# Designed miniproteins, single chains, continued (5): the designs that were tried, part 73

Each design is a single chain, and the fold is of that chain. pLDDT is the mean over its residues in the fold that is shown.

## One batch from the design tools (miniprotein)

Design m18521
Fold by ESMFold2-Fast:
Structure m18521 (fold): chain A 94 residues (1-94)
Amino acid sequence: VQEEIKKKLDQIRDILNKASEQLPPDKQILANNMVDRYYDQLLSRIEAGDVEGARNVAVSLFIQLKLEFSDDPVMQKALEQASDIFVEILRLME
C-alpha cells in the first residue's frame, strides 16, 4: 500500500466521521460502526491489490449509508466527497 492511498483512505474516514457528529447519538454510533467496519475491509483489499474487491466494499458502504441517512443532507454530501476520493484510490492502485 502506497502512503498516498493510506492518506486518501484516512480522508474518507475523517469526512464521514465529521459529518456524523451532527447526528443523534444512536445514529452517530451506527454511522461510526459502519465506517470502521468497512475501513478495515477496504484497507485489507487495497493491501492485497484487489481493485474489484475494494470497489465492491466501497459500493456496499456507500449504498448502506445513503439508505440509512437518506434524509440527512450533510451525510449525503459527505458520501459524495468520499466517493470522489475513493475513485482516486482506485486510479492509484493501477
Scores: mean pLDDT 82

Design m18522
Fold by ESMFold2-Fast:
Structure m18522 (fold): chain A 88 residues (1-88)
Amino acid sequence: TTLSGTLTSGQTSSVISLPPGDYSLTITALEDSSVTVQHADNPDFVPLTVDETYDLKKGESLTLTLTKAGYYRLVVNTGTVSYSLSKL
């Protein structure tokens, strides 16, 4: 199943629970944006295993291959992004 959405400044995505496997996450900036991708082994996100911030210019796309099972979420610090997640 493909998960997709649009997030604006200050928004956090719903928690994305991924079983074992490889997934492609594509994030596209609809304006100059700062987005944090977080991963944890539990849905409370304590502790974080991934906490990476990406600065994207308007029109830029970032594709990440997600190989760790568990819980993911996107946090938009500034701007507006669209995202899509698909299983590889």
Scores: mean pLDDT 82

Design m18523
Fold by ESMFold2-Fast:
Structure m18523 (fold): chain A 93 residues (1-93)
Amino acid sequence: LKELIEEVKKELEEFYKKFKELRPEEAEEVKKAIEEMLKKMEKAKSPEEILKIAEETFEELIKRLNIEGEALDLISETMMKIQRLADEAEEKE
């Protein structure tokens, strides 16, 4: 799990860098959501729980900030990468 969380953190750092360029006014709120997401992931017991935390956080952000277009595509791409990392972590057990 620790290695998975570190890999997810790197993906979220890349996501934030790109999101800030697309939506600079909302960057601070997204940064706080990412920090809270990572904090919740530290308490997770499985790769499935890590994926669920990411899904719930991004779904809430999409609804609250009315995210669409390129920013929504960026979230979708990031979620696909997190899903792949979670699947790989399950296989290594």
Scores: mean pLDDT 82

Design m18524
Fold by ESMFold2-Fast:
Structure m18524 (fold): chain A 110 residues (1-110)
Amino acid sequence: SLEEILKKAEEELMKWAEEQNFSEELKEIVKKAFEKFAEELKKYVKEHPELSEEQIELAAKQGRILLRQVAIRAKDQKLSKEETEKLFEGAIKAVLEQMERGEFADPDPF
């Protein structure tokens, strides 16, 4: 189900974030970013009943991977909370725009 796919993606993302030695503030930002992504994906899926479970799983995987990339960049570049939140919003928008174009390619095919 969509809820199980999103729960698994969140658990994998947050476990990864813990292993990265991120600050508590950055982990909170990552969690909130994923929650926003999950809400937007739920709305999109509701409006597009033709989406397969495989397409939904790929979208969740794409979201998780992009959020991971943003989190790494935020830590490495010592970005402010505001800059980090804006990058997460941009990443979420990018995933949703890819879905709207029908682009469900696996971002990590191996």
Scores: mean pLDDT 82

Design m18525
Fold by ESMFold2-Fast:
Structure m18525 (fold): chain A 87 residues (1-87)
Amino acid sequence: LSPEEEALIRAAEELIRAGAAREGLEVPEEEAREQARNIAESLKRLIEEVGADAALARLEEMLASEDLSPEERAAAERLLEAARRLA
């Protein structure tokens, strides 16, 4: 994995765990990382198909429409920053 891809996976893991914590749940590291890898792969494919600017704008819209906790919002901001570095 490139450093940029690893950063994206790490940010996605933080978002997944923050969402689970909001529900009083803990996600095992292996499950969180598997979900994060799927998110990273989906975003990478979206960038390839529609271009970086359009993919990032779509991701920003999706995250802005969510009623996120403060922890989820912080993690989502880190995910967006990691995605911009990948693009």
Scores: mean pLDDT 77

Design m18526
Fold by ESMFold2-Fast:
Structure m18526 (fold): chain A 93 residues (1-93)
Amino acid sequence: MLEEISELLDKLIEALKNKDFEKAEELIESASGLTKELLTALVYGYLGDEEKMREAARKAAPLLIELRGAPPDTEEVAEIIIYSIKEAVELLK
């Protein structure tokens, strides 16, 4: 499972660097739940679509809170996800 996520991430990064957005979408569609929303946020962050990145992060936030069992501040968690995605995007450039 962790190896599968790593391989999916590597393929997604390669697709983004090659500007193969169709392949990037296909890779995201192969994922589900939290992973799908995080990969969606990363792709839109890389493309500079801040509105769609924020939308995906807001969808990821409640899923991450549920997984961690933490009391929800979904907006705060979404902003943390957005910050992490922006940092990751800068490392990918």
Scores: mean pLDDT 74

Design m18527
Fold by ESMFold2-Fast:
Structure m18527 (fold): chain A 78 residues (1-78)
Amino acid sequence: MAGEKKIIKVPAGKTVKYKIEEDGDYLISVLSGGEVTVTVNGQTFTLKPGESKVINLKKGDVIELTSPEDSVVEIQKL
C-alpha cells in the first residue's frame, strides 16, 4: 500500500523541518507557490511548482524545506 501523504505549508523565507518516521522511498512534490529548496542528509535540490522527486530516506532523517514564496509541499511514502 502507498503510505500516508503529508501536506506541508512552507512560509516565505522560513525553513520548515519534517522528520522521517519510517525507512523508505519518499515522493516530494511542490503543489503550489514558488521554487522550494530541499535539503536532507547533505543533499540539496530545488523543485519548481508541479515538479517532484523520489528520494530514499531512513527513520530519523530530517527534510528541510525553504522557499522565497509561500509554498505547499506534499511528502508521500511510496
Scores: mean pLDDT 82

Design m18528
Fold by ESMFold2-Fast:
Structure m18528 (fold): chain A 72 residues (1-72)
Amino acid sequence: MKQLLDSQLPTALSMIEADPNNQRAWDRLLRIYDLYVELGDQEKIKELQEFAKSMAEKYPDNPVVQKFAKYV
């Protein structure tokens, strides 16, 4: 399971960096985040929290980005 998540994560992150309004990419990232939480993968959880914080700082008025940042 972890190997599948690790392989999918870069694609989701790249899609979000290309278009921060891409709701499908955020939905995919949210699912990946939830699975890392279930696995107890603290390293990946922190990585995604840092990504969310960085994106929220770049896009303070973007509701899609802000919603994800508040979730994690």
Scores: mean pLDDT 82

Design m18529
Fold by ESMFold2-Fast:
Structure m18529 (fold): chain A 92 residues (1-92)
Amino acid sequence: MLSDEEVREIIELLREGRLKEALNLLAGVNVELSDEEAREVARALARFLETGEVPEAPESLRDVFPAILGRVRSLTPEQQRELLEALREALA
């Protein structure tokens, strides 16, 4: 379960463009992601937050992506909105 402090750190990292570090904190594991893989995970997560549909995870991330989704689902609606805004900023 993510604390309010951990959610704040994730949002800050996303706003700084530190996608890999933000996603590793969100997953609760240290995963080696390429810049392209990190952007793909961020886009998939943004779509999930917008639509509620579970995206298809890349095969290399199939084990970590469910952990990310589970943690995101445990967030408050306000935290989910702030996370979506930060993801959109990081992907722009």
Scores: mean pLDDT 77

Design m18530
Fold by ESMFold2-Fast:
Formats: sequence, C-alpha cells, structure tokens
Structure m18530 (fold): chain A 87 residues (1-87)
Amino acid sequence: MTAEEYLKKGKEYLKNKDWKKAFEYFQLAVREAIREKDFETYIEALKGLEIAASEIGDINEYFFARLQLKLIEKVGKEEFKKIFTKK
C-alpha cells in the first residue's frame, strides 16, 4: 500500500471514531510517506496521528506528531520539503 492509501484508510477510521485503527493507519502513512518522500501526505498523516494519538492517550506519538508539525511551521513548508525530499 502507498502512503496515500494508508492516509485514506486512517481518515476513514477517524471519521468512524475508530481511534485505534486510525492511529495504526496514520503511523503506516507517516512511515510510507517518509519512504516515498511524499511530503504532502506526511503532513496530513501527522495531523491525523496527532488526533488519533490524543484520543487513545498515546502521549509519545501525540508529542511526536505535534512537534514535527511545529518544526515544519517554524522552518517553513518549502524549506522543510526540500530537506524531506532529498535523497
């Protein structure tokens, strides 16, 4: 499955309030987005991961997602994308 496919499944489970399944699929989407260098899917997966982790009480994954999103904001989306998509 691609990062985008995992993101889509995560969003479907999130909509149905299946927080545990949403969490699992957003983690897979983050991992696959890094592998594929899909920066747009990476950001969307981090946003979903923050919500799902918060709902299930996974504090470590919640802070990981939140801090990554804050770092992207601080560095700037275009600058972070250049680093993220490098070989």
Scores: mean pLDDT 85

Design m18531
Fold by ESMFold2-Fast:
Structure m18531 (fold): chain A 69 residues (1-69)
Amino acid sequence: SAEEEFLAVAEEIERIVREGVRNNDYEGALERVRALVDRFLAESDDPAYRARARTILEAVEAMAADALA
């Protein structure tokens, strides 16, 4: 289901972000999150989960920008 696919992507994003923070690798984490979100958006037709995935990406981009400033 779209919900199960979204939850799997969200869980993987959380894992990637946690690893990036631990390793001080915000650029690598952001690149991996962008790739995951782009794949999800290419394969998902659900507008609510598409919007949520974009919101998660925007939050990760903001966190990375703050960490790299």
Scores: mean pLDDT 86

Design m18532
Fold by ESMFold2-Fast:
Structure m18532 (fold): chain A 112 residues (1-112)
Amino acid sequence: MSIEEEVRIIRELLRLAGLPVPSESRIREAVLEARRILEEVADDPEARKKLLEESLEIVRRAVEAKTADDETLTALAILVLSIREVPLSRIAEALGLSRTEVRLALAESALP
């Protein structure tokens, strides 16, 4: 997935969840930070699992609080980059969305 596609997915998920949508540059910074963090835990399955669980909790709290700080953006980026490892139902639950809404946001990243 390209960084442009990752940024679009994150923006759409924030919009659907009713969270503030920051600038594309700020979302790009969150994606780059998420990639750096995931690289640090690439060889540690337990640390990676804990990172994904903590990211789900950060996103859930942010949706309840209706806020999107840099920690929230990075956590959401970690989940988007890890979409093949995290069940879509868990991401949807954390965002307060249906699984269908999350799938549509992911599909919108596909160029026609």
Scores: mean pLDDT 83

Design m18533
Fold by ESMFold2-Fast:
Structure m18533 (fold): chain A 65 residues (1-65)
Amino acid sequence: METLKVTVTSSAPTLKDAYKEAKKQAKKEEEKLKKEGFTVVKKDIFSAKVDGVYNVSITLTAEKK
């Protein structure tokens, strides 16, 4: 099987806003992967606060059958 990893990152003054934006971008990338025959099998979420700004990264692991 072919395996792809795609990471989306969003930054906002609040964790809630950063996560909401990252989740929207991740959903768009997941839909694109599905159109190309990939199935998302794993989602990893990482968050960090730097100088009052929250950074949220979502990594999608996708496989093609």
Scores: mean pLDDT 83

Design m18534
Fold by ESMFold2-Fast:
Structure m18534 (fold): chain A 70 residues (1-70)
Amino acid sequence: SMLSKEELEKLLAEAEKAGLDESVIEAIRAALEYGIDVREMAAIILGVDPAALRAMSDEELERLEERLLA
């Protein structure tokens, strides 16, 4: 499912706090502006096929989100 704007804002804040690459920060900002799916955003950030991420369970997706924010 798509992240809420509040969750996406939290993701942006954590990514900036973690000092992630500027291209990652810009991708998260674009997701916030255009409301893209979290799987597509994760695919952009990780360079992974979005179809593979769409096959993940919600629990696996939550673990991926936690790793992305670490």
Scores: mean pLDDT 64

Design m18535
Fold by ESMFold2-Fast:
Structure m18535 (fold): chain A 99 residues (1-99)
Amino acid sequence: MIAEEARREALEAGLSPELAEAVGRGAELGANSTLEELKERIEEAAKNMDLDEFVAYVGGLIYGALKAGRITEEEAEELNKYALELAEPKVKELREKRE
């Protein structure tokens, strides 16, 4: 299953088991989501997840959707850009909390 492959690759890349689970969950949802649903899931994740979990989960969503043919490579690039824009406030908050 796409979710198992995504989780295994995340673990091999050195992610924690918790972050690897976020990648796997994202991949399973992404494989079964439309472009519109992916945008909504990214927006909800940006509100509810910390930066590390957000990056892992969104990476999984895009990976699963692309592997399942739910989105094109062009749409995947747009989703990655959108996710980075939503992640920017979380990056800024982490910097401010450490100073």
Scores: mean pLDDT 80

Design m18536
Fold by ESMFold2-Fast:
Structure m18536 (fold): chain A 96 residues (1-96)
Amino acid sequence: MPLTEEEVERILKEGSEEQKEKAKQALKYQEGLEELSELYKKLEEGKISEEEFKEELLKRAKEGYGPAMAEAYRLGIISGEEVREEMEKQKKKLEE
């Protein structure tokens, strides 16, 4: 969920343990967005190839970074069936 850093900090300070856990998940999502932005910057600057960019996106998507998975799907690197399977695997890991 896209939360501002200020909102996450307030939840971590004032929130219940359940709210703090949700805030940690929101921070991971924000980190994923920042990593995706950095990957695009490296691609635009020619520091990585298009193939390396695709490999890094797929790696991050499989590591459970939602923004990377959404972008990999948008670019056709991963199929909708593969996205669904990875989402189910990540959900199962979080419930364990």
Scores: mean pLDDT 72

Design m18537
Fold by ESMFold2-Fast:
Structure m18537 (fold): chain A 119 residues (1-119)
Amino acid sequence: MEERLRKLNEEGIAYIRFNEKDLNEEEKKLLEKAKKKGDEVAKKELAKLKKSGKYSPDDQKFLAKIKGKIEEYKELSKLLKDKNPEVSKAYKMEAEIIELLQKGIDSAIERSKKLKEEK
């Protein structure tokens, strides 16, 4: 179920990005700024996860990437609000969906770890 939701979110994001081909150069610069912000957030989250010792290296990389994507899409929503309100709303919704999936994954990992430690 979670894998299907992730795939649908990636396909939805790809569809939005495909339609962004008609964006002007100024709007494309906003996309680059949002990506840079997402990359910076992902780097900080990866460092935090490495210090926590709670997750495998692959899980750390994945969770950091997801955190970065949430922040990238939130920034895109904010930056595109006046230029393209419909695309702005779509990015906001995608960020909210990814954030809910991340919370679900974090909860599942914590429960799985607790059960393993009790047995």
Scores: mean pLDDT 71

Design m18538
Fold by ESMFold2-Fast:
Structure m18538 (fold): chain A 74 residues (1-74)
Amino acid sequence: SKEEKLKKLLEQLEVSIEVADKLIEIGAQFQLELYKKLGDPRIPQVQQQLKDYKEKRPKILEERKEEIRKKVEE
């Protein structure tokens, strides 16, 4: 049914977002360590980008959920 398909896709989205959050955090940590070793002055920029992502995350999640709902309603 469409309801079962929607439930499964939303559950998959939640898992994918949790994994993406972890990968973004790991990627940011890797970039910060790289910049520290190279003496790169862009460390504050990477920290700000991570903060911006975390602040935007609830909106991104809701937009992606809405996109899935619309596609299932087709």
Scores: mean pLDDT 80

Design m18539
Fold by ESMFold2-Fast:
Structure m18539 (fold): chain A 80 residues (1-80)
Amino acid sequence: SEEERIVEEVRREFRERAALVLAHLSKRPEVTRAQAERAIDDLVADAKARLLERGVPEERAEEFAREMRAEALAALDAAY
């Protein structure tokens, strides 16, 4: 479906951006975990907004946001 295509495109873009942010944070020992979590939350909010702008239903965008936040935080925990 078009919805699933859009979700997978935004998921791919999110993962690429999250990987770059996490790689950047790993080089900056002065950045606190709370600051890193805020950076992740900003990325998640942006991705959710892009899904909504492209016509993805709110429930699906919310599910995506929860999934991506959990995935990014798990990656942060593994790196920090």
Scores: mean pLDDT 86

Design m18540
Fold by ESMFold2-Fast:
Structure m18540 (fold): chain A 62 residues (1-62)
Amino acid sequence: SSSEKRQQLLKQLRQAHLQLTKAKMRLMAAQLDGASPAEIQQIQQQIDQLDQQIEELEKQLS
């Protein structure tokens, strides 16, 4: 049903936001610890993928 679908999307959105927060914290730690450009880029790519997932979920909820 549409209501069940909406609740599932909201749960996925909440989980994606939590994952994004964790990834951003990892990025900050990596930058502070002087991690390689390659490692920083990998974390940034993960953040970009999560941002895209959130945008897609928000689009489905609109």
Scores: mean pLDDT 89

Design m18541
Fold by ESMFold2-Fast:
Structure m18541 (fold): chain A 106 residues (1-106)
Amino acid sequence: YEETLEMAAILAGRQGKVDEALKYVKELIERGIKPSPRVYHAVIEGAVKAGDAEKALEVVRMAKELNIDLSKIPGLEEDLRKAAEVAEKQGKTDIAEELRSLLDSI
């Protein structure tokens, strides 16, 4: 059943349905399940593609809080750079700064 929720999060992330992907991630956490690095990758990339830098940041913070090894998330460095650029273009300077700070910590 855990694999079903992870697959649902990955598929929603790939479709840019960030809110739906986050719903599945939160359900995994509520069940005491640590989502896999590939789930975080799909949701973060989906948020970046949707232009939602704030949600990309939220997902990275969730991974860090659960002590997920951020180095195991594929493409995280590039996704964080893109998210910071999106945030800066939208005038969300605080979000961009926090995303860049996270880059320095991975």
Scores: mean pLDDT 80

Design m18542
Fold by ESMFold2-Fast:
Structure m18542 (fold): chain A 65 residues (1-65)
Amino acid sequence: SVENVSRLTAAALEAIAMGARVKRVYDDGSIELVRSPDPEEAARTEEAARYLEEVYGVKVTIVEL
């Protein structure tokens, strides 16, 4: 639905704004964020993942490149 697509898009943009890197966005509503070798960037990615799960209700996985 348009509502689901809008939520998924908003979640992906929020992740980027929070300093995370988005690897993939799946049509099932799940988002893959990139695991960073930099500890500070990795911490931001983990915070982004939790925020997206709490606020947008999307499934987030942090994956290796």
Scores: mean pLDDT 81

Design m18543
Fold by ESMFold2-Fast:
Structure m18543 (fold): chain A 60 residues (1-60)
Amino acid sequence: AEAQAQAFAEAVRAALEAEGYIVADLSARVEGDHIVVEALVKRRGTTEPPRLRVVRAPLP
């Protein structure tokens, strides 16, 4: 459900930030039996352009 997708998205954001990434944009959706999170991330302290990272997890 939407609440589960948002909770997972926030967990993904927290994990990425802990790894030294800046999360510029974050979206989450339910796709079938999976939660799909798309995050636009840039490594902190670099001049690299932001990159899209996609994370999938099964719905509980």
Scores: mean pLDDT 78

Design m18544
Fold by ESMFold2-Fast:
Order: sequence, then C-alpha cells, then structure tokens
Structure m18544 (fold): chain A 87 residues (1-87)
Amino acid sequence: TDFVTQFEIGMAMILSSHEANDTAALERALASLERLIASIEDPEIRAVAEQTLREIRALIAAGASVEEIRAVGLRGLEEMRRLVAQK
C-alpha cells in the first residue's frame, strides 16, 4: 500500500538527514513519519510502525551509525509488508 512506500521514503529522508547532521531536516522527517504512522488504520501495522520509529529515535539519540538505523528501518518495513500481504 501507499503507506509502506511513504514509510520507506521517510526512512530515506531520516538516513540522509542523520548522515548530513542536518538536525532541522531530521526533525521534519521524524515528524512527517509520525504523522504517516498516525494515519495507518490497521492497528497491528500501526503498532509495528510505531515500534520501528521508537527504535530509530533511540538509536539516533544514542549516536548510532546510519547502517544500524537502516537495518532497524528495513526490518520494520519487511514486517509491515508481511502484514499487508496477509490482509
């Protein structure tokens, strides 16, 4: 669905902003992704997206690498795609 693609785009924006140390762009990307997650109607898919974003925020706060953040985002995307395929 469109929201999975939008989540993937949001992840790319987060990774690019984090790599560039652009805090304003990073905050905008995170806020945009939070708004996207709030619009997800399926509560199970929303919960996966919420958990994924929480883990990403924790990694950013801990100074984690772009690779670590990407890995968490990809796992969340895979789980969301799996759930969508079951619906």
Scores: mean pLDDT 86

Design m18545
Fold by ESMFold2-Fast:
Structure m18545 (fold): chain A 89 residues (1-89)
Amino acid sequence: SEIERAYKALEDAGEATREAEREGNASKTTGATIRLVGEGWELGLIAVKEGKAEEAIERLRELAERFRDNPLARKALEGSVKGLEELAK
């Protein structure tokens, strides 16, 4: 489904942000983090459209926990959780 592809894109973006943070390149890290924020936004729109916002919030929380040791990736994913929680009200 569209949402399953969005989950994969978000996970891939999270891994890219993690790798960029580990590399220590500020420009690359910024670009990867912007991509992660964008993928989180796209997932949110798809989740609302498909009536799966609550499921997506749980998935985002699990992903934020997976990236707990990666500050920028975790912060971006926690932001996506908050944004989707507000949209789902």
Scores: mean pLDDT 83

Design m18546
Fold by ESMFold2-Fast:
Structure m18546 (fold): chain A 77 residues (1-77)
Amino acid sequence: SMEDVLEALKEMLAEIQRLLAEAKQTVDEEKFSKIGALAERALNRLRDLFRAGKLTVSDIEKIRSEFLAEVKKILAE
């Protein structure tokens, strides 16, 4: 439902914000810049799908999973 999509989107946005706040304090400027660029890509994709009326909970979960995997890869470097 639309309510489920909005709740999932809200949780995803809160998670990105928390992750960026932690990264700012813990990683160097280069890694923070890379994580910021990943967050911007994820947010733009979510926005575009939402505006097109195509965003599903499954899409949010997929974008979240892909974002977290890429962040984990940067943190392991």
Scores: mean pLDDT 87

Design m18547
Fold by ESMFold2-Fast:
Structure m18547 (fold): chain A 120 residues (1-120)
Amino acid sequence: SPVLEALKRYLDAVEELARAVRDKAPFSEIQAVLDRFIAATDELVRLLEEEGKHDVAEFVRKASQRIAAAAFLGHLLDAPEHALRQILKIYEEFAKKVSDALPEAKPLLEEGVKRLREIA
């Protein structure tokens, strides 16, 4: 499924962003990781819209904006632990909502939660 492939890329991008926040990466690296995360989000949203899953697509867009904001503010305020907890919390909300709408995605989403908990 193109949606499941895009969701896997999205999960990989969230993990990369969480690791960059944890490692207190330089601003240039945070920008590059955020750009990749935004690209993965846009692709997932596009594919959900194409399948008529408009409510899920809007939820993904909004949750992703909150994740990006948490990462950026964590860097700006030198608060990586707080930012990581916020990213994990938002991702757990995301995983629950998306798995309810796309039950076939549940194993992939649960894997993402486990990976983020190991980083946080």
Scores: mean pLDDT 89

Design m18548
Fold by ESMFold2-Fast:
Structure m18548 (fold): chain A 77 residues (1-77)
Amino acid sequence: MDDAEEQTYKMAESMGKGDKEKAEKDGLRAIIMSSLSGPENGSLGSLRGARKAYDEGKASEIDAKSAGGGGAMGGLN
């Protein structure tokens, strides 16, 4: 469960590492999982994944906002 969360976490971590190829692939998987989970559940999962990556120091605030919050909510402080 939380496939959108897991894939977005991996995308944010890959962005933080500068691994653009992995970030692109993880980003596509995150979009697919968000779509499959429905708009509200997918968006929430993505936000949780991005926040977790930021909190664990694996991604900058900007990378995490781009990966998971990307337009839904810019509120990762």
Scores: mean pLDDT 63

Design m18549
Fold by ESMFold2-Fast:
Structure m18549 (fold): chain A 75 residues (1-75)
Amino acid sequence: SLAERMQAVVEELQAALAAKDYDRARALLKEFRKLFDQWLAQSDLPPDVLAAARAHRDALVAALEAEIDAGIAAQ
């Protein structure tokens, strides 16, 4: 399922971050965003719930991008 693909990407992203493979982490984060957008597009959730899901995704992505940027700066 799309949810299973998103979970697999999250697990690979965690492994990339642990390995300090920031190029791979960035590519996986981009794939996660793409899969999440596909999941939202297939969703029949109310507009308010969709807006909350997007806001949550944006906050999570921003936090992960900040971790990647900090990791790169520390190298």
Scores: mean pLDDT 84

Design m18550
Fold by ESMFold2-Fast:
Structure m18550 (fold): chain A 93 residues (1-93)
Amino acid sequence: MLKITKETLERFLKWLEEQKADLDAGKTGRVVSTLLAIAEIARMLGKEDLARRAFALYVEYLTTGEFTPEMRAEVKALIDEVIKLLKEEIEKL
């Protein structure tokens, strides 16, 4: 039912690339919003497993208050996976 346009997918792609760059620069202030956005984008693309992974990491971060190197690596991996999916969906349009 949710109509996703090429323009919307391209905006998500650009925003996620900017979030990855910020995370690589050591900026963690947007990690919570980034994880929630990844979960929503993944859900919109029908990628329920990816959405659950992003949400689980978000819950872990909020409950522990810790952002470990392992969590940072997983956030970067999730960003890369969603960027790849967005590029694939853009090519289909």
Scores: mean pLDDT 80

Design m18551
Fold by ESMFold2-Fast:
Parts: C-alpha cells; structure tokens; sequence
Structure m18551 (fold): chain A 88 residues (1-88)
C-alpha cells in the first residue's frame, strides 16, 4: 500500500512538471490508477494518496493545453468518486 501510494504521488508530481502533453496525461492517468490500487489495499493510506494526486491533478488542469485540461478534469472526477466511496 505505502509503495503504491508513494508511486502515485511521484507520478502525479512528474505529470505536473512534464512539458510533453501526452506524457503528462499518461503520468497522471498512471498516478490515478496507483492511488486507486493503494486505496483497495489500505483505505487510510489510499485516501491520503488520492487527496495528494487530486491536488496535482488540479494543478495540471491549469495547463494551457486543452487535452491536458480535459484529462486532468476526468482524473479529478474519478478521484472524487473514489474518495466519496471510501468516506461512506
């Protein structure tokens, strides 16, 4: 769980720093998948990873690239749905 959470956060941070739009989208989608997997293994660790990935996805949504903005928004929606399910 901890390694999945750390990998998710690192990939999300790299996505925000990535200059290539397609690579940024790929990194953020990978970050989302790892954060969800962390939450499936350990809900407490996963919730923290999902929240931190959401912060990075929000920053990525400020990109000047429209495809990156759309991808970041879709990831944020997925993260919000997963976080809501964990908080039941």
Amino acid sequence: ATELAEKAIELARKAVEEKDPQKAISLMEQAYRYAVQAAEVDPEIGKKALEEVADYASKLGESDDFEVQVAATLVLIGLAVTLNALDR
Scores: mean pLDDT 83

Design m18552
Fold by ESMFold2-Fast:
Structure m18552 (fold): chain A 81 residues (1-81)
Amino acid sequence: MKAIEELKKAIETAKREGAPDEVISLLQKALDILEKHPDDPEAVQEAVRLLNEAITLARKAGYDKVAEEIESALKALREEM
């Protein structure tokens, strides 16, 4: 899944840039859901919710590059749904 690859990149960028632990935790939870339950629409919607929350928190904290990479992962996920 391209969404999983883009999400892994977003997590690496978040860690490199020193994004808040809450942002990284939301991204890790979304990744875990997508890897374990890719065919469950309810699980995928929960991952979408977590990614949107992570984008909001990253932008509020001033981590715009992290937010943009999360948005790329979310776009890929929506195109695979």
Scores: mean pLDDT 84

Design m18553
Fold by ESMFold2-Fast:
Parts: C-alpha cells; structure tokens; sequence
Structure m18553 (fold): chain A 82 residues (1-82)
C-alpha cells in the first residue's frame, strides 16, 4: 500500500541519517568506504520505492531523499580524496 511505502521511505531516510552521522564520527578511511557503499545501496532501494510509488507526493519525497544521500556521498568522497 501507499502507507506501507511511506513507512519504508521513513525507515530508509532514518538509516541514511544514521550512516551519515557514523561517517562524520569516524577517521577510518576503510569504514568511510563501507558507509559510502551502504549509502549507495540505500539510493538503489529509494529508486525502487520511487518507481513503485503511485502518488506524486511520495515520488517527490523519494527523489529528495535520493538527492540528499547523493550530496552526502559527494562530500564523503571529497574527504577520502583529501
């Protein structure tokens, strides 16, 4: 159902926030690379959810979540390159 998809979106967003917080707390480049891979996996799940979403509102929320995680990945990759 749409309500179940919204609940899944909220869980994926919460997981993303937890991963970003862990990335900010670590100085281990290997842990940072693992977190980036997990964030990339979350993007794949959010893209699947966006495709299944019937409402424009839920699709928009999923798109916003994807862009936020992509932004976080870019910042974390820049830190790895430094």
Amino acid sequence: SEAELREQLEELVRRGDELVARALATDDPEELRRIIRELEELIERLEELRERAESPELRELAEQAIEAIRGAIRQLEARLAA
Scores: mean pLDDT 88

